# Ledger of designs, part 74: designed miniproteins, single chains, continued (4)

Each design is a single chain, and the fold is of that chain. pLDDT is the mean over its residues in the fold that is shown.

## One batch from the design tools (miniprotein)

Design m14562
Fold by ESMFold2-Fast:
Structure m14562 (fold): chain A 93 residues (1-93)
Amino acid sequence: GLEEELEELLKKAEEAIEAGDIAAAVEALLKALKVIFELIDQGRIEEAEKYLKKVEELYDRLLEIPITDLEIQEGVGLVDLQLAVIREVLRRL
């Protein structure tokens, strides 16, 4: 189900962050945010909030890693933008 998919994606993101693999972490976090949008679309708001907080915590950890590659910086910026959008959607519910 969507929760199992999220748990696997969050695990991949955490492992990537611990390994310093920013590109893999960004990919996993962006995929997790897409699944969170699906939870919102299904009216599963409490679950979406729970997993969004986990993504926010992992994103904060990701920001502690030095980023020198422009393509990776763009990916990190996309995670930030999607987090802001989802948070605003949840705020209006």
Scores: mean pLDDT 86

Design m14563
Fold by ESMFold2-Fast:
Structure m14563 (fold): chain A 83 residues (1-83)
Amino acid sequence: MEEKIKKLMEEIRKLVEQWAKENNLSEKEIQAMNKLLDTLLQEMLKEPSLEKAFELARLFAELLGDPELTKKVLEVIEKAEKE
């Protein structure tokens, strides 16, 4: 369970970092997003559940307000369910 959650969050982190660079976000903004992702991972690991992790990942993508990023996060979730 925890390994799958960590893998999911690492894949989301890579997507967010790539998206941020493509949208010319500052290094400080990228660091803030990484800190938020670390906080979400810690919350997920307190009571590890793939369903809860998937919901938190979706909410994070929606918080950033980019529908394309949200779609990519959903693809990562689908891939995690298969693994």
Scores: mean pLDDT 77

Design m14564
Fold by ESMFold2-Fast:
Structure m14564 (fold): chain A 70 residues (1-70)
Amino acid sequence: DPELEEKARKIAETLYQLGVPLEKVEPIITLEAEGLDLSLGFMLTGYFKIPLSKRKELAELVKKYLEELK
């Protein structure tokens, strides 16, 4: 869906601008490119083997971004 694609792009750009490593940004783009729905849960469960400590950090950044959109 175009809305999901745009949301994915904005989330990835926001994470990159906040200094999140490209390794964490790339998974978001890959999930979107594979036609998978972006899910905070999916990211937290470690689709790309993101370490638990870093998953929490990434989840907080994504959560903050989603709150800003609303």
Scores: mean pLDDT 52

Design m14565
Fold by ESMFold2-Fast:
Structure m14565 (fold): chain A 114 residues (1-114)
Amino acid sequence: PLPPPERIELRFEGELTADGVVHVTKITALDDGVEHPTQTLTAEHFRGMAEAARELAEKHGNPVLRALADFFRYLAETNDAVEFPVDGGRELLATLLAHAANIPLEEARRVVDA
């Protein structure tokens, strides 16, 4: 018999400021309830991810990739640093992005590793 499917979760944590801005402080990926390790990334890393997603959005004409580019730009503009998944958690994000945007996994990896 095949094993049961693994449960995956993407979790966002942040602070809502008095001016109505949401500052995302942590993004985590969970596999069967186990949290993958995170690393603190700077605004420069998220600008790189935004540019990579923007280029892919132009190449594919894909609104999911445009929304992702806008999201990473938002992270870069509203935060000096965000905790972001590494290793297995980053691979899980790349896999989710590839399915959500209907793009090759290798292109999704280039966005999250930018």
Scores: mean pLDDT 81

Design m14566
Fold by ESMFold2-Fast:
Structure m14566 (fold): chain A 96 residues (1-96)
Amino acid sequence: LTREQQLDMLAALARMVAGLAKLLAKKGKLPEELAEELVELLDKAAEALRAGDLEKAIEYLRRAVELLRAAGTEEAEALARIVERLREQVEKLKEE
């Protein structure tokens, strides 16, 4: 895969997680305010990934993980693990 294709896929994954957060908030499994902040961070991460700004993408993903872990719920922790793995993939790509 080209670097551009890898970045597009990582950006798509970030947006999928944002969609999942919205769904969980609608079902009452995440606080609405938490989901809104998380979606903003993940959308910004996706934009940074598409722009090739990996450092900025990593910063937004790290902030998203911190936000989710602060919530202390099972659903938030599960999302935090997904976002952390996404951040790890971006960092690995930056080192290539």
Scores: mean pLDDT 87

Design m14567
Fold by ESMFold2-Fast:
Structure m14567 (fold): chain A 114 residues (1-114)
Amino acid sequence: SRAEEIIEAAKKALKENNNDLAKTKREVLAYYMSQGDPASAMAGLVAVTMIEKGVPEEDIKRILSLLLEVLEKLLEKGKTEEANDIAQKVIEMIEKGAPVEEIEAFLRKELEKI
């Protein structure tokens, strides 16, 4: 799946950059933006954060699948700022140790608004 491809890319970038988060995030963002894929760029930043925090891969796949659906629908409507804000809020929730269930509930509510 697209989520699995993003997870694999994030894992490889983390290993190649010796777990330097800032460098890895810049590299993942630049890669997907160069492919014309802002949804995968934003989702890639979330994936890097979740992998670094030790979130189980099955949970990462679930969250990224929901996030990609939200981001793609917003970007299709030209709502780029809202898409970026949602991705950043998910990163903030992960960094603050929010449960995966809370992040999933947040994304499901955002999806209902679109």
Scores: mean pLDDT 89

Design m14568
Fold by ESMFold2-Fast:
Structure m14568 (fold): chain A 72 residues (1-72)
Amino acid sequence: MEAELEAIRRASLERSREVAELLVKQGVDPELAESAAHILVGERGPDAPAEELARLALERIKSGTFVPRYAG
């Protein structure tokens, strides 16, 4: 049980790293790329393709929907 949850957590971390790398290649700041990647992996799960998650994250960044409520 715990081991299966740990495997899912590890997969989510790996997917987040892949998405963040793709976002940085698209010109996104590394810190913003990491935050956006973690949010999208959390919403869609680690089974979603990294390229799809990176595309969705980039669209949200460009549209301004990734603004913290305290900062916006």
Scores: mean pLDDT 74

Design m14569
Fold by ESMFold2-Fast:
Structure m14569 (fold): chain A 81 residues (1-81)
Amino acid sequence: SLLEKLEQMLAEVERLYARHSSNLTPEERAAVENSIAQLRAVLDELAANPDASPIRQARLMAVALVSVSEIDLILRRNARK
């Protein structure tokens, strides 16, 4: 399900953050934590509204993908420097 895939994605992102957090500035840590919180909010809304319309689900997925992309950018930049 979409919810299960997003939960797996959140777990992977949290694992990567735990691995690389020591290499981040306080500002970068705050940005990653904010994006993780946004992803959790999307998961909570999907769990609360399993019968949400396809358009609503698509919009929530777009928010989740943006959050994941922001986390990935910060973590990959710091892992490769």
Scores: mean pLDDT 80

Design m14570
Fold by ESMFold2-Fast:
Structure m14570 (fold): chain A 105 residues (1-105)
Amino acid sequence: EIVELLEKAIRSAELAIQYAKDKNYPMAAFYFRQGAEAAREASKLAEKLNYEEIAKVFRDASEHFEQAAKAAENGDYDTAIKHAEEAVKLFREGLELARKYEKEK
């Protein structure tokens, strides 16, 4: 569930960063938005499970993806890449927290 959403978001982010480096505005923005949506879904799922710390990390990642998409739409690739890299770092942090939870079960 959460792990699948995180993997989808990470793949979307990596693909979006590649398109951003190639200065493909529409494709970079599209995939950054897909990353944001996956992060939002992961955050909502974590909230339902009462894992507020994990939910916050995914919400922060979603905001960074939204900023990356907005920057890409404006042709600001340097800003888009910086936000995307931060979003991926936050996603990986959230995945580590989620996997630690699985070890407890």
Scores: mean pLDDT 81

Design m14571
Fold by ESMFold2-Fast:
Structure m14571 (fold): chain A 97 residues (1-97)
Amino acid sequence: SMTDEGLLKLAETGAELYYLASLAAKVYEKTDPELAKYFKEQAEKYEAQLKKLIAEEKNEEVKKKMEELLKKAKERAENASEKELEEMKELIKLSEE
C-alpha cells in the first residue's frame, strides 16, 4: 500500500527531522550540553531509521533519491549558517508556547 511517492515523502520527512535535530543540538551545545546530547541522539536515531529504509528499498532509482536526501540533510546540518541556527532557536521557542 506504500507508493514510491509515499516512501520518498517519508524519507524527505526523516531527512528533515535529522536536519532539525542536528541544528537543535548545535543551538544548545554551549548553553545546555545535556539537551544538546539529547538532540544529537535524536538525529542519530533519525539517520539510522532512514539508512534502514534505504537498505530495505528494492527500487534502485528510489534508493538513490533517498541516499541523496540524507546526504543533502547532512551537508545542510554540517554547514548550517548563523541564520539557520537563529531560525531553529525561533522554532524551538514556538514549540514551548
Scores: mean pLDDT 86

Design m14572
Fold by ESMFold2-Fast:
Structure m14572 (fold): chain A 66 residues (1-66)
Amino acid sequence: SAAELGREAAQLMVDAGLSGEEADRLGVRAVLGMSREELIAALQARGLSREEAERVADLLMAVQNL
C-alpha cells in the first residue's frame, strides 16, 4: 500500500540520519511533485549516499504513481 511504501521510505531516511520531521516533509514534497532525479539530489544534499538515495527515491516514486 502507499502507506507501507511511505513508512519504509521514511524509516530508510531516518536510518541514514534524517530526523523524522525532515523525512516526513521530504516524503510529502516528493509525492506532490518531485522528479526522481530531483529527489535523489535532495537526499544526497542531506547526507545520503547515491545508493541510499536511489532506494528511497524508488519507494517514493512508487507512491507518486499510485
Scores: mean pLDDT 82

Design m14573
Fold by ESMFold2-Fast:
Structure m14573 (fold): chain A 92 residues (1-92)
Amino acid sequence: SLSLSEKARRRLDQLIDDLIAGLRAAQNDDQVRQLILRYSQELGVLAIQAAVVKDHELLDRIQAVEDVLDALAAGEISRDEAIARLEAIRAR
């Protein structure tokens, strides 16, 4: 059986995969904003879980994804750059 830490890591991997797919499929800025809102909420829940189990590597990886979403929300990076950064985080 998977530990709580392993389940949280698997959930983060799935969340990154789904976020990348959502960003690729988004047809307008409103859809991108809805993805940012939804996934920021899910990342917040995972961050609490990672903190409870003291999985610092998972916390760092969650923070890296949050930083991408914050930069995208601020208009500091394009959607294509956000996808590239998320793919790099997923490959870690």
Scores: mean pLDDT 90

Design m14574
Fold by ESMFold2-Fast:
Structure m14574 (fold): chain A 56 residues (1-56)
Amino acid sequence: KEFIEKLVKDYEEAVKQVEANLAALRANGQDPAVIAGHEATLARLKKKLEELKKKA
């Protein structure tokens, strides 16, 4: 199932990107609500990645 392997890689890349963005936002002293929104997005991406890995 080549499609799931591609999705896993895409989600792993998305997780890394959001983590890098969160680090930059924290370093810049951004609004806590903005940071919380990105943390929620990261949690959702990690959960989806775990679900995809179970199917791979």
Scores: mean pLDDT 80

Design m14575
Fold by ESMFold2-Fast:
Structure m14575 (fold): chain A 72 residues (1-72)
Amino acid sequence: MREIAKKQIENVLELTKKQIEDLRSKAKEAEAKGVKAGQAYWQKIEELQENTRSRIKKMEEYVKELEDKLES
């Protein structure tokens, strides 16, 4: 159970890191062409980071709840 959850969290982190890196590259390219386009990409990066953080936190809380119930 715990190992499956850890693998899932790691996969989410790996994919999110790639998406953030792509968005940062696009933000820099957009800023070179126009400031307004760059701001939109930075906004998306923040939203993606918040969504991913929330998902990971919920998965970590679920794993901890299972551990507390099974080990207790």
Scores: mean pLDDT 70

Design m14576
Fold by ESMFold2-Fast:
Order: sequence, then C-alpha cells, then structure tokens
Structure m14576 (fold): chain A 89 residues (1-89)
Amino acid sequence: SKPQIKGSKEEQEELFKDLEKLLKETPDKITQKVLKAAMEQVKETPLHPAIVYKIISIKLEELGAPKEVVEIFEKKAEEFAKKYGLELV
C-alpha cells in the first residue's frame, strides 16, 4: 500500500512542539540547521510527522551525522507512524 503523507493540524502542532524542544536541547549546529528547515517545511506543507522525522534522519545521515543521532530520529519516525497510523514501507 502507498503511504499516506497528509497531516492534520493536531499532528502538525504536536510535531512542531516536539521539533522546537529538540532544537532547544541540541548543541550541534548541523542538527539545529536540519531541525529549523523541518520546522519551516511543516508550516508550508502539512506532512505526516513520521514522514518529517524520516526526512530529518535521511538529511542528517547525508550530512555525516553519527549513526546514533540518525537512529534517534528514525525511532521517532516509527513512534509517530504507530501513534498516527502511517504504514512505513
């Protein structure tokens, strides 16, 4: 089945708050830049939170972030997929 990528206002508000919290807790400039870009994208395009976290993990890996950091965002993608009913294939 094709994944659903649309997000509701409630899903987007929870995602935005979670991203803002992560941004405040992150000292790494590369991760901060990726999180800020994701927050701007969420405001422009309503995407499912799991998809946003998956995109963040991919961008961090592409920028050479440690595997442990990438795995944190991968796990968040899976958690939001389960919470809001998205099938990641």
Scores: mean pLDDT 74

Design m14577
Fold by ESMFold2-Fast:
Structure m14577 (fold): chain A 55 residues (1-55)
Amino acid sequence: MEEELKKQVELLFDSVKADPRVTDEDVERIKALVEKTYGKEAAELFKKRYEEWKS
């Protein structure tokens, strides 16, 4: 389960990287959808991964 969630988060993150129009507000919206679909840990992982990439 945890490995599968990490793969799904990476796929979503790759989609975000491919779209230069994505804003921080869009990321918060996506995080909320990830939390609803995959749970809080997956949503936090997605957000952290995005912030690390922007740094």
Scores: mean pLDDT 76

Design m14578
Fold by ESMFold2-Fast:
Structure m14578 (fold): chain A 90 residues (1-90)
Amino acid sequence: SSSEITLNDNYTLTVNATEVGDEKIITVKLKDSTGTVLAQQTLVVPSSDSTPQTITLKAGDGTELITVTVTYNPSTAAILSYSYTITSMP
């Protein structure tokens, strides 16, 4: 599954989740208004893991930009929702 969140006029957050065998691959990208990727992270978790997962996007200098939490269904490990907190913008 995939979702796109407009943070403001200049920035978009995209969250993509795919399953490969017994694993979920979650990719989070921060893009500018031209579609240029400014930061991205990938998290790999077992498909059976229903624990909420947290990904922090950082700028090239290590500055924390945005933290994304992905929530899973406890019974099926299906992705239910995404939430985010903005710490700093580029």
Scores: mean pLDDT 74

Design m14579
Fold by ESMFold2-Fast:
Structure m14579 (fold): chain A 81 residues (1-81)
Amino acid sequence: SEEEKKLLEELREFLEKLGLTPEQVEKLVEAVRNGDLQEVQRLLNEAAAENPSLTPEDVRRALEKALETARRLAEIRKKKG
């Protein structure tokens, strides 16, 4: 849906601004789209290890944004039947 696309695009933009690579962003967006919260955590830990400019605070913000996006996606899908 357009609402789902908008949420995922907002997540993508947020992650890009934090300095994640396009590949890292796409993998995280896919994990969030699938509701795979364990994969989201794993991918963020991997991104933090690869990107020395990512602070622990940046990782927490990314996790919070990803979890909120996943929650909103679940609510949209629940209302759709």
Scores: mean pLDDT 83

Design m14580
Fold by ESMFold2-Fast:
Structure m14580 (fold): chain A 93 residues (1-93)
Amino acid sequence: MREEAEEVIRRAEEATKKLEEEVKKGVVSMGTIGEAEEAYKEALEVGKKLLEQGDTELAERAYKVADRVKEAREKGKKVFEENAKKIKENLEN
């Protein structure tokens, strides 16, 4: 259980890094967003199970990484939307 939980947390951290890298490049794929959404869901489920098992410390780590994935996803959306806006404005002028 604990080893599986740490693996889920690790995957969520990797999904966050990948999404943030795409955000820095100004190009975000739907696949990367989907991966972040799955990582967020898995981290929340693992956190809930850890709380039920009494592992509050590891549960907090799972919830914190879920929050980080959520923030990275919102940043990715903002960068994507801002770039789409700039392209539209340049084409219409």
Scores: mean pLDDT 80

Design m14581
Fold by ESMFold2-Fast:
Structure m14581 (fold): chain A 87 residues (1-87)
Amino acid sequence: MEATILLRGDHLLIEAEGFTLEQGEELVKHLRELGATDVLALFEGNKLRIEARGLDLEQAEKLVEFLLSLGATKVTLISDGEVKVYE
């Protein structure tokens, strides 16, 4: 399981592969609990795309930890042109 989080201002995009539908639903729930608004999730086979608003960098970093706890082997966080990789 791998995920990429792109944060630009208060706009967040997650693209992930190898997640189950259940794991994707837990991720959407966690985003809403963090205070995300306008959450849109698209499930296409083994690919998951989520768009959300209202989250900052600290909340995006908490989301990295959550994805790793779900069993992600690699999470890439991109914010303000900086790239951080978590394994």
Scores: mean pLDDT 84

Design m14582
Fold by ESMFold2-Fast:
Structure m14582 (fold): chain A 98 residues (1-98)
Amino acid sequence: SSELEELLREAEELMKEIDEKRKELSELLKNNAPLEEIRKQAEELEELLERAREVLAEIEAQFAQMSPEQRRRFIELGARLGMAEMFLWEVKKEIEKR
């Protein structure tokens, strides 16, 4: 459906923003940036991850209606989101050590 395609595009755009934020946050950690900057970027990443999870949950509700191409995109998005959530968990642990 057009609604499903719009949701997939929204999730893909959110994942691009998440990937960019992960890269920025990784560089801040590598360069021992101030804790306040790292925390702020981690909070922004967490908000993006929550939005992406909500969109993916709405897409998942329509899984049986998906084309093979849409299912492939959904699975790839789910894997990328899971990796981004793990990255944030590791960042939060690094913040706690500092």
Scores: mean pLDDT 88

Design m14583
Fold by ESMFold2-Fast:
Structure m14583 (fold): chain A 71 residues (1-71)
Amino acid sequence: GAPVLSEEARKTLTELLKLGETPELVAMAVGAALRGIGDAWQASLDGASLEEAQALAEKAIREGLERIKSL
C-alpha cells in the first residue's frame, strides 16, 4: 500500500492540533508532512522498500515539526 504515518507521528500531529496552534502554523506543518509523504511515495515507486519509504515520511514529519517549534 501507500506509505502511511506511524502511530507516533500521527499522535504528534494530533497533539499539535490540540495545543491550539494558529491555523497557518498547522497548515505549514501539515504541508511539510504531506510533501515528505509524497517524496516517500516517489522513493517507493523508484524501488525503495515500504519500510524505507515510511521511515522517510516519519523523518520529514518530525523534522518539520521540530523546525516550527524552533521558530
Scores: mean pLDDT 64

Design m14584
Fold by ESMFold2-Fast:
Structure m14584 (fold): chain A 59 residues (1-59)
Amino acid sequence: MTLEQLRASLEDGLAAAEAGNALVGALLRHYMGVSQAEARAALRDEALLREILERVRAL
């Protein structure tokens, strides 16, 4: 997974969760360890996005 692929996945996942898809919100938290608030923060902070990328790569 690249940084750009992670960004796109978080944008799509966050948009789906905000539209009321509770399952996508739960999958972000469970699979990536990322809350909706942290996902929004990561989309505005490249350092946090890189930290999440390393977290996902370690899985």
Scores: mean pLDDT 73

Design m14585
Fold by ESMFold2-Fast:
Structure m14585 (fold): chain A 99 residues (1-99)
Amino acid sequence: SVTISNVTAASSVAAGGTLTVSFSWTASEPGTYRFTLWKAPASDPEKWQFVASKTSTATSGSFTVSNLTGGTTYLFRVKVTNLADGSTAESEPVETTVT
């Protein structure tokens, strides 16, 4: 099986309830991967909700997240799935406050 390592995510805050979550990753084998973005309110960090997914062969990408509540602090996490064998890896949560 392929091991996915070094999954990272970073967010940039934008006023008006939108932000960009960026990620990068490394894999031992080139291939097609599914990237899934999850969010949770920092007040309830166990309540992960699906945001979006995309499939790519690139080692980096981004998601634009909209309709966030102003004044709320969110956690974002990116999950990477290797479509060849179903192996997964997850980023550390990234915290951001919507202003």
Scores: mean pLDDT 79

Design m14586
Fold by ESMFold2-Fast:
Structure m14586 (fold): chain A 105 residues (1-105)
Amino acid sequence: MLEELKKKLLSDDPEVRIEAAEEMARLFAQSDPEGREKIAQTLAEALNELKSKEEVKLVLDAFGRALARHAPERYPELVRTLIKHLVPLAKKFRDEVLERFALFK
């Protein structure tokens, strides 16, 4: 399942990428700590393979919006968990992660 979602995140179709990001956010919100780490790792792997900064931002925005929708009360906690696992694995997208999630306006 996570391998299939990773393939969809790497699709040339932006709508497929958005759908996959939203589904990963739903699973992340509903998972235990080990499951959240695995989902964040899979997301990081996909983001490192994306070719453009715009594609990275699109996926992160879709993930963040879905996460807020599925778990509004736990959003700050889940964002902290996401950053903790995602930032150390971010070879090219560290600034995009921090802009979207740590610098909330």
Scores: mean pLDDT 82

Design m14587
Fold by ESMFold2-Fast:
Structure m14587 (fold): chain A 69 residues (1-69)
Amino acid sequence: SLEARIAELEERLRKDPNDVVAQRELLETLLEAREYERAIALAQEALARDPNDALARSYIALAQQRLAE
């Protein structure tokens, strides 16, 4: 399930906050689950870690657009 995958990826990031693969997979899974506010929060954490993360900025924009609809 999406919920089980989210939990697995969140645990993986808790153990290694620099796991960029887990972070991207979690962002994509949250968007698939329509958890837009959670996706924005995670992408903002990524930007705090790397202000030049263009992918994180793109996910924030996408999630914000989905919330506006």
Scores: mean pLDDT 86

Design m14588
Fold by ESMFold2-Fast:
Structure m14588 (fold): chain A 61 residues (1-61)
Amino acid sequence: SEREKIEEEAIEKGIEATKKESVEAGAKVIQDTFDKYLPDASDDEIKRVVMEAMERVEKEK
């Protein structure tokens, strides 16, 4: 679905920002992506996606 594609795009961008700058930068990129494309998403949904992105980064260490 379009929502799933946007969530995966947010995760991928968040992972890249985390690797290049910081965890805070990654979380902000995910939040900005949701604000732009999924403004009706809850804070809990955004937090879950941020956690998934951070978990993927940790597994790559």
Scores: mean pLDDT 81

Design m14589
Fold by ESMFold2-Fast:
Structure m14589 (fold): chain A 103 residues (1-103)
Amino acid sequence: KATSETVTVDLPAGTGTIGRVIDAASDGSEVTLTVTVTAASGSATVTARAAGGGATASGTVNAGETVTLTLTVPMAAGEKAAVQVTVTAASATTISVSLEAET
């Protein structure tokens, strides 16, 4: 099943971190995590990381633009993945982060 969540964060210049826990597939295999980030003003660098030093993806988003990062996380049945999204903004901005997990 697909699970999605959207968080909007007002960031000063500097680094913000958004953490989420995603449920594992009940039958276990891989979870595909899609991270979509939109910046209202200015530019930001974005890094998405799966828990345990797993998959990472990075990108840059400009004002009014969207960046999409995709991670594939191997998971056993009943496990939950933690995803950390780190955003570094050059100036104060509003960042919208959408997280989707597909099992």
Scores: mean pLDDT 72

Design m14590
Fold by ESMFold2-Fast:
Structure m14590 (fold): chain A 70 residues (1-70)
Amino acid sequence: SKEEALQLLGELGRAVREGRVDEARALLAKLYEMGFISEEEREALLRAIEEGRVEEAERLMKQVYLKILS
């Protein structure tokens, strides 16, 4: 559901800010399985998270958030 996706995206934001890469990876996999992010979005987010680019990851998450709300 959209509500579950928004909850997972919130959890992803916390994992990103806390540098919890393995948890962020699992949350991205679940968002992808649910169909709320594309393969390209998952790859871009994972790369930013793995490289510690928190601001880029948060910008990408905002784009996903706006897409889910549409």
Scores: mean pLDDT 85

Design m14591
Fold by ESMFold2-Fast:
Structure m14591 (fold): chain A 96 residues (1-96)
Amino acid sequence: SKGDELLGQKLIDRLDEIKEALEEAKKALAAGDLEAFKAALSKVLPQSLVDKVTPENAEEVLKYLERIVEAAERNDPLAAAKAYLELQEFLVESSL
């Protein structure tokens, strides 16, 4: 949809910021620092989604962010938007 294309293009436009957040999130997770992990994610996700991050779902969150980065690096806005929306759905479902 046009909305998904616009979302994906915004993700592509923020690629360097998302890559930096992903790198910091990976370091925080490796150190077992959930608060640092959430702080890194707050740069790219709204607080309502960051609040749904738990130790149990953190590894899967990283996989979604890696998919967003990969799609954005390919200049594929629809794939980037899809990965972002699937991340939102995953966080809502995994926090219930």
Scores: mean pLDDT 87

Design m14592
Fold by ESMFold2-Fast:
Structure m14592 (fold): chain A 95 residues (1-95)
Amino acid sequence: SESIELLTKRAIEEVKKTMPEEDKETTEKIEEYIRKAGEAVKKGDVEKAAEYILKALEAAAKNKKVQELVEAIAASLASIAPIAEEALDKAREAL
């Protein structure tokens, strides 16, 4: 879905703007997890989408602003694709 790709791209740009420069390795991991979550949503893979959302939230746990941003991104994705809502709920239960 073009909407999922656009949302994922915007999400990655916002994470880059929000993360401190010293956390570059963590930033790259969060970007990769967001990208993989978007791909899993496109494929209809709820379990993989939930796994990558959880990993992104866990990687962002040290930075409240980034964690809130990842949550907002996941909620926006859920508003576009019902499968993403199920994946987000599973990720929150595992967190």
Scores: mean pLDDT 78

Design m14593
Fold by ESMFold2-Fast:
Structure m14593 (fold): chain A 64 residues (1-64)
Amino acid sequence: SDETVQQVLRSIRLHIDDLISQGVPKDEILKEVERQIDQMAKTFDLSEEQKQQLLEEARRLIEE
């Protein structure tokens, strides 16, 4: 469970870094990452709490 969440977060972090390196605007990165997290949450059967934690962490990574 926690290992899966960490693996998902690592994938999201790499995706954010890639989009930033390509010059994608932060608002577009946020939309894409939110979509990815929603899909990953369904794929890995993550709880709503785990999904919200991933969304909050992703938003912080994009805005910092």
Scores: mean pLDDT 82

Design m14594
Fold by ESMFold2-Fast:
Structure m14594 (fold): chain A 87 residues (1-87)
Amino acid sequence: MDKAGNGEVSARTALGLAEQALKLAKEGKKTGDQNLLDSAERLLKLAKEYLDEGKKYAPLSERTQRLVEEAEKAIKEAEKAIREAKE
C-alpha cells in the first residue's frame, strides 16, 4: 500500500518537475535569462531522482508504469530544450 502510493507520487512529481523544467528552458532560451536555465537544470535533476524512485514501484501498478513512461518522455524533452537553449 505505502510503497505503491509512494511510487505513483514520485512518478507524478517527476513528470511535473520535468514539465516545469521544459517551460523554464524554453523561456530562458527566449529571454536569454541564465537564471531560468539554471533553474531548469536543477528541476531536471530532481525529476530524474523522483523518476528513479517511481521506477522501483512500477511493477506494482499499471498507473505508476504509465506515469513513469510519461515522466521519461518529459525528461527527454526537457534535456533537449536545455541543450538547445545553451547552444
Scores: mean pLDDT 81

Design m14595
Fold by ESMFold2-Fast:
Structure m14595 (fold): chain A 63 residues (1-63)
Amino acid sequence: SMEETIARLVEEAVARILEADDPAEEKAIMREMAQELLAAGHSEEEVAAAVQEVADRVAAARA
């Protein structure tokens, strides 16, 4: 489903960002996820929510 696709890409992005521990890689990974979601037909609002979810989960993991 579309929800499963978003959840999977968010989980993958969070894992990649935490592994890389590099702000430049973090931006690249978030951009890559956003482009993949847009290409899959997700709305700009859904993409923004997914990017925010990644940012929130990364911040929580670093707290």
Scores: mean pLDDT 84

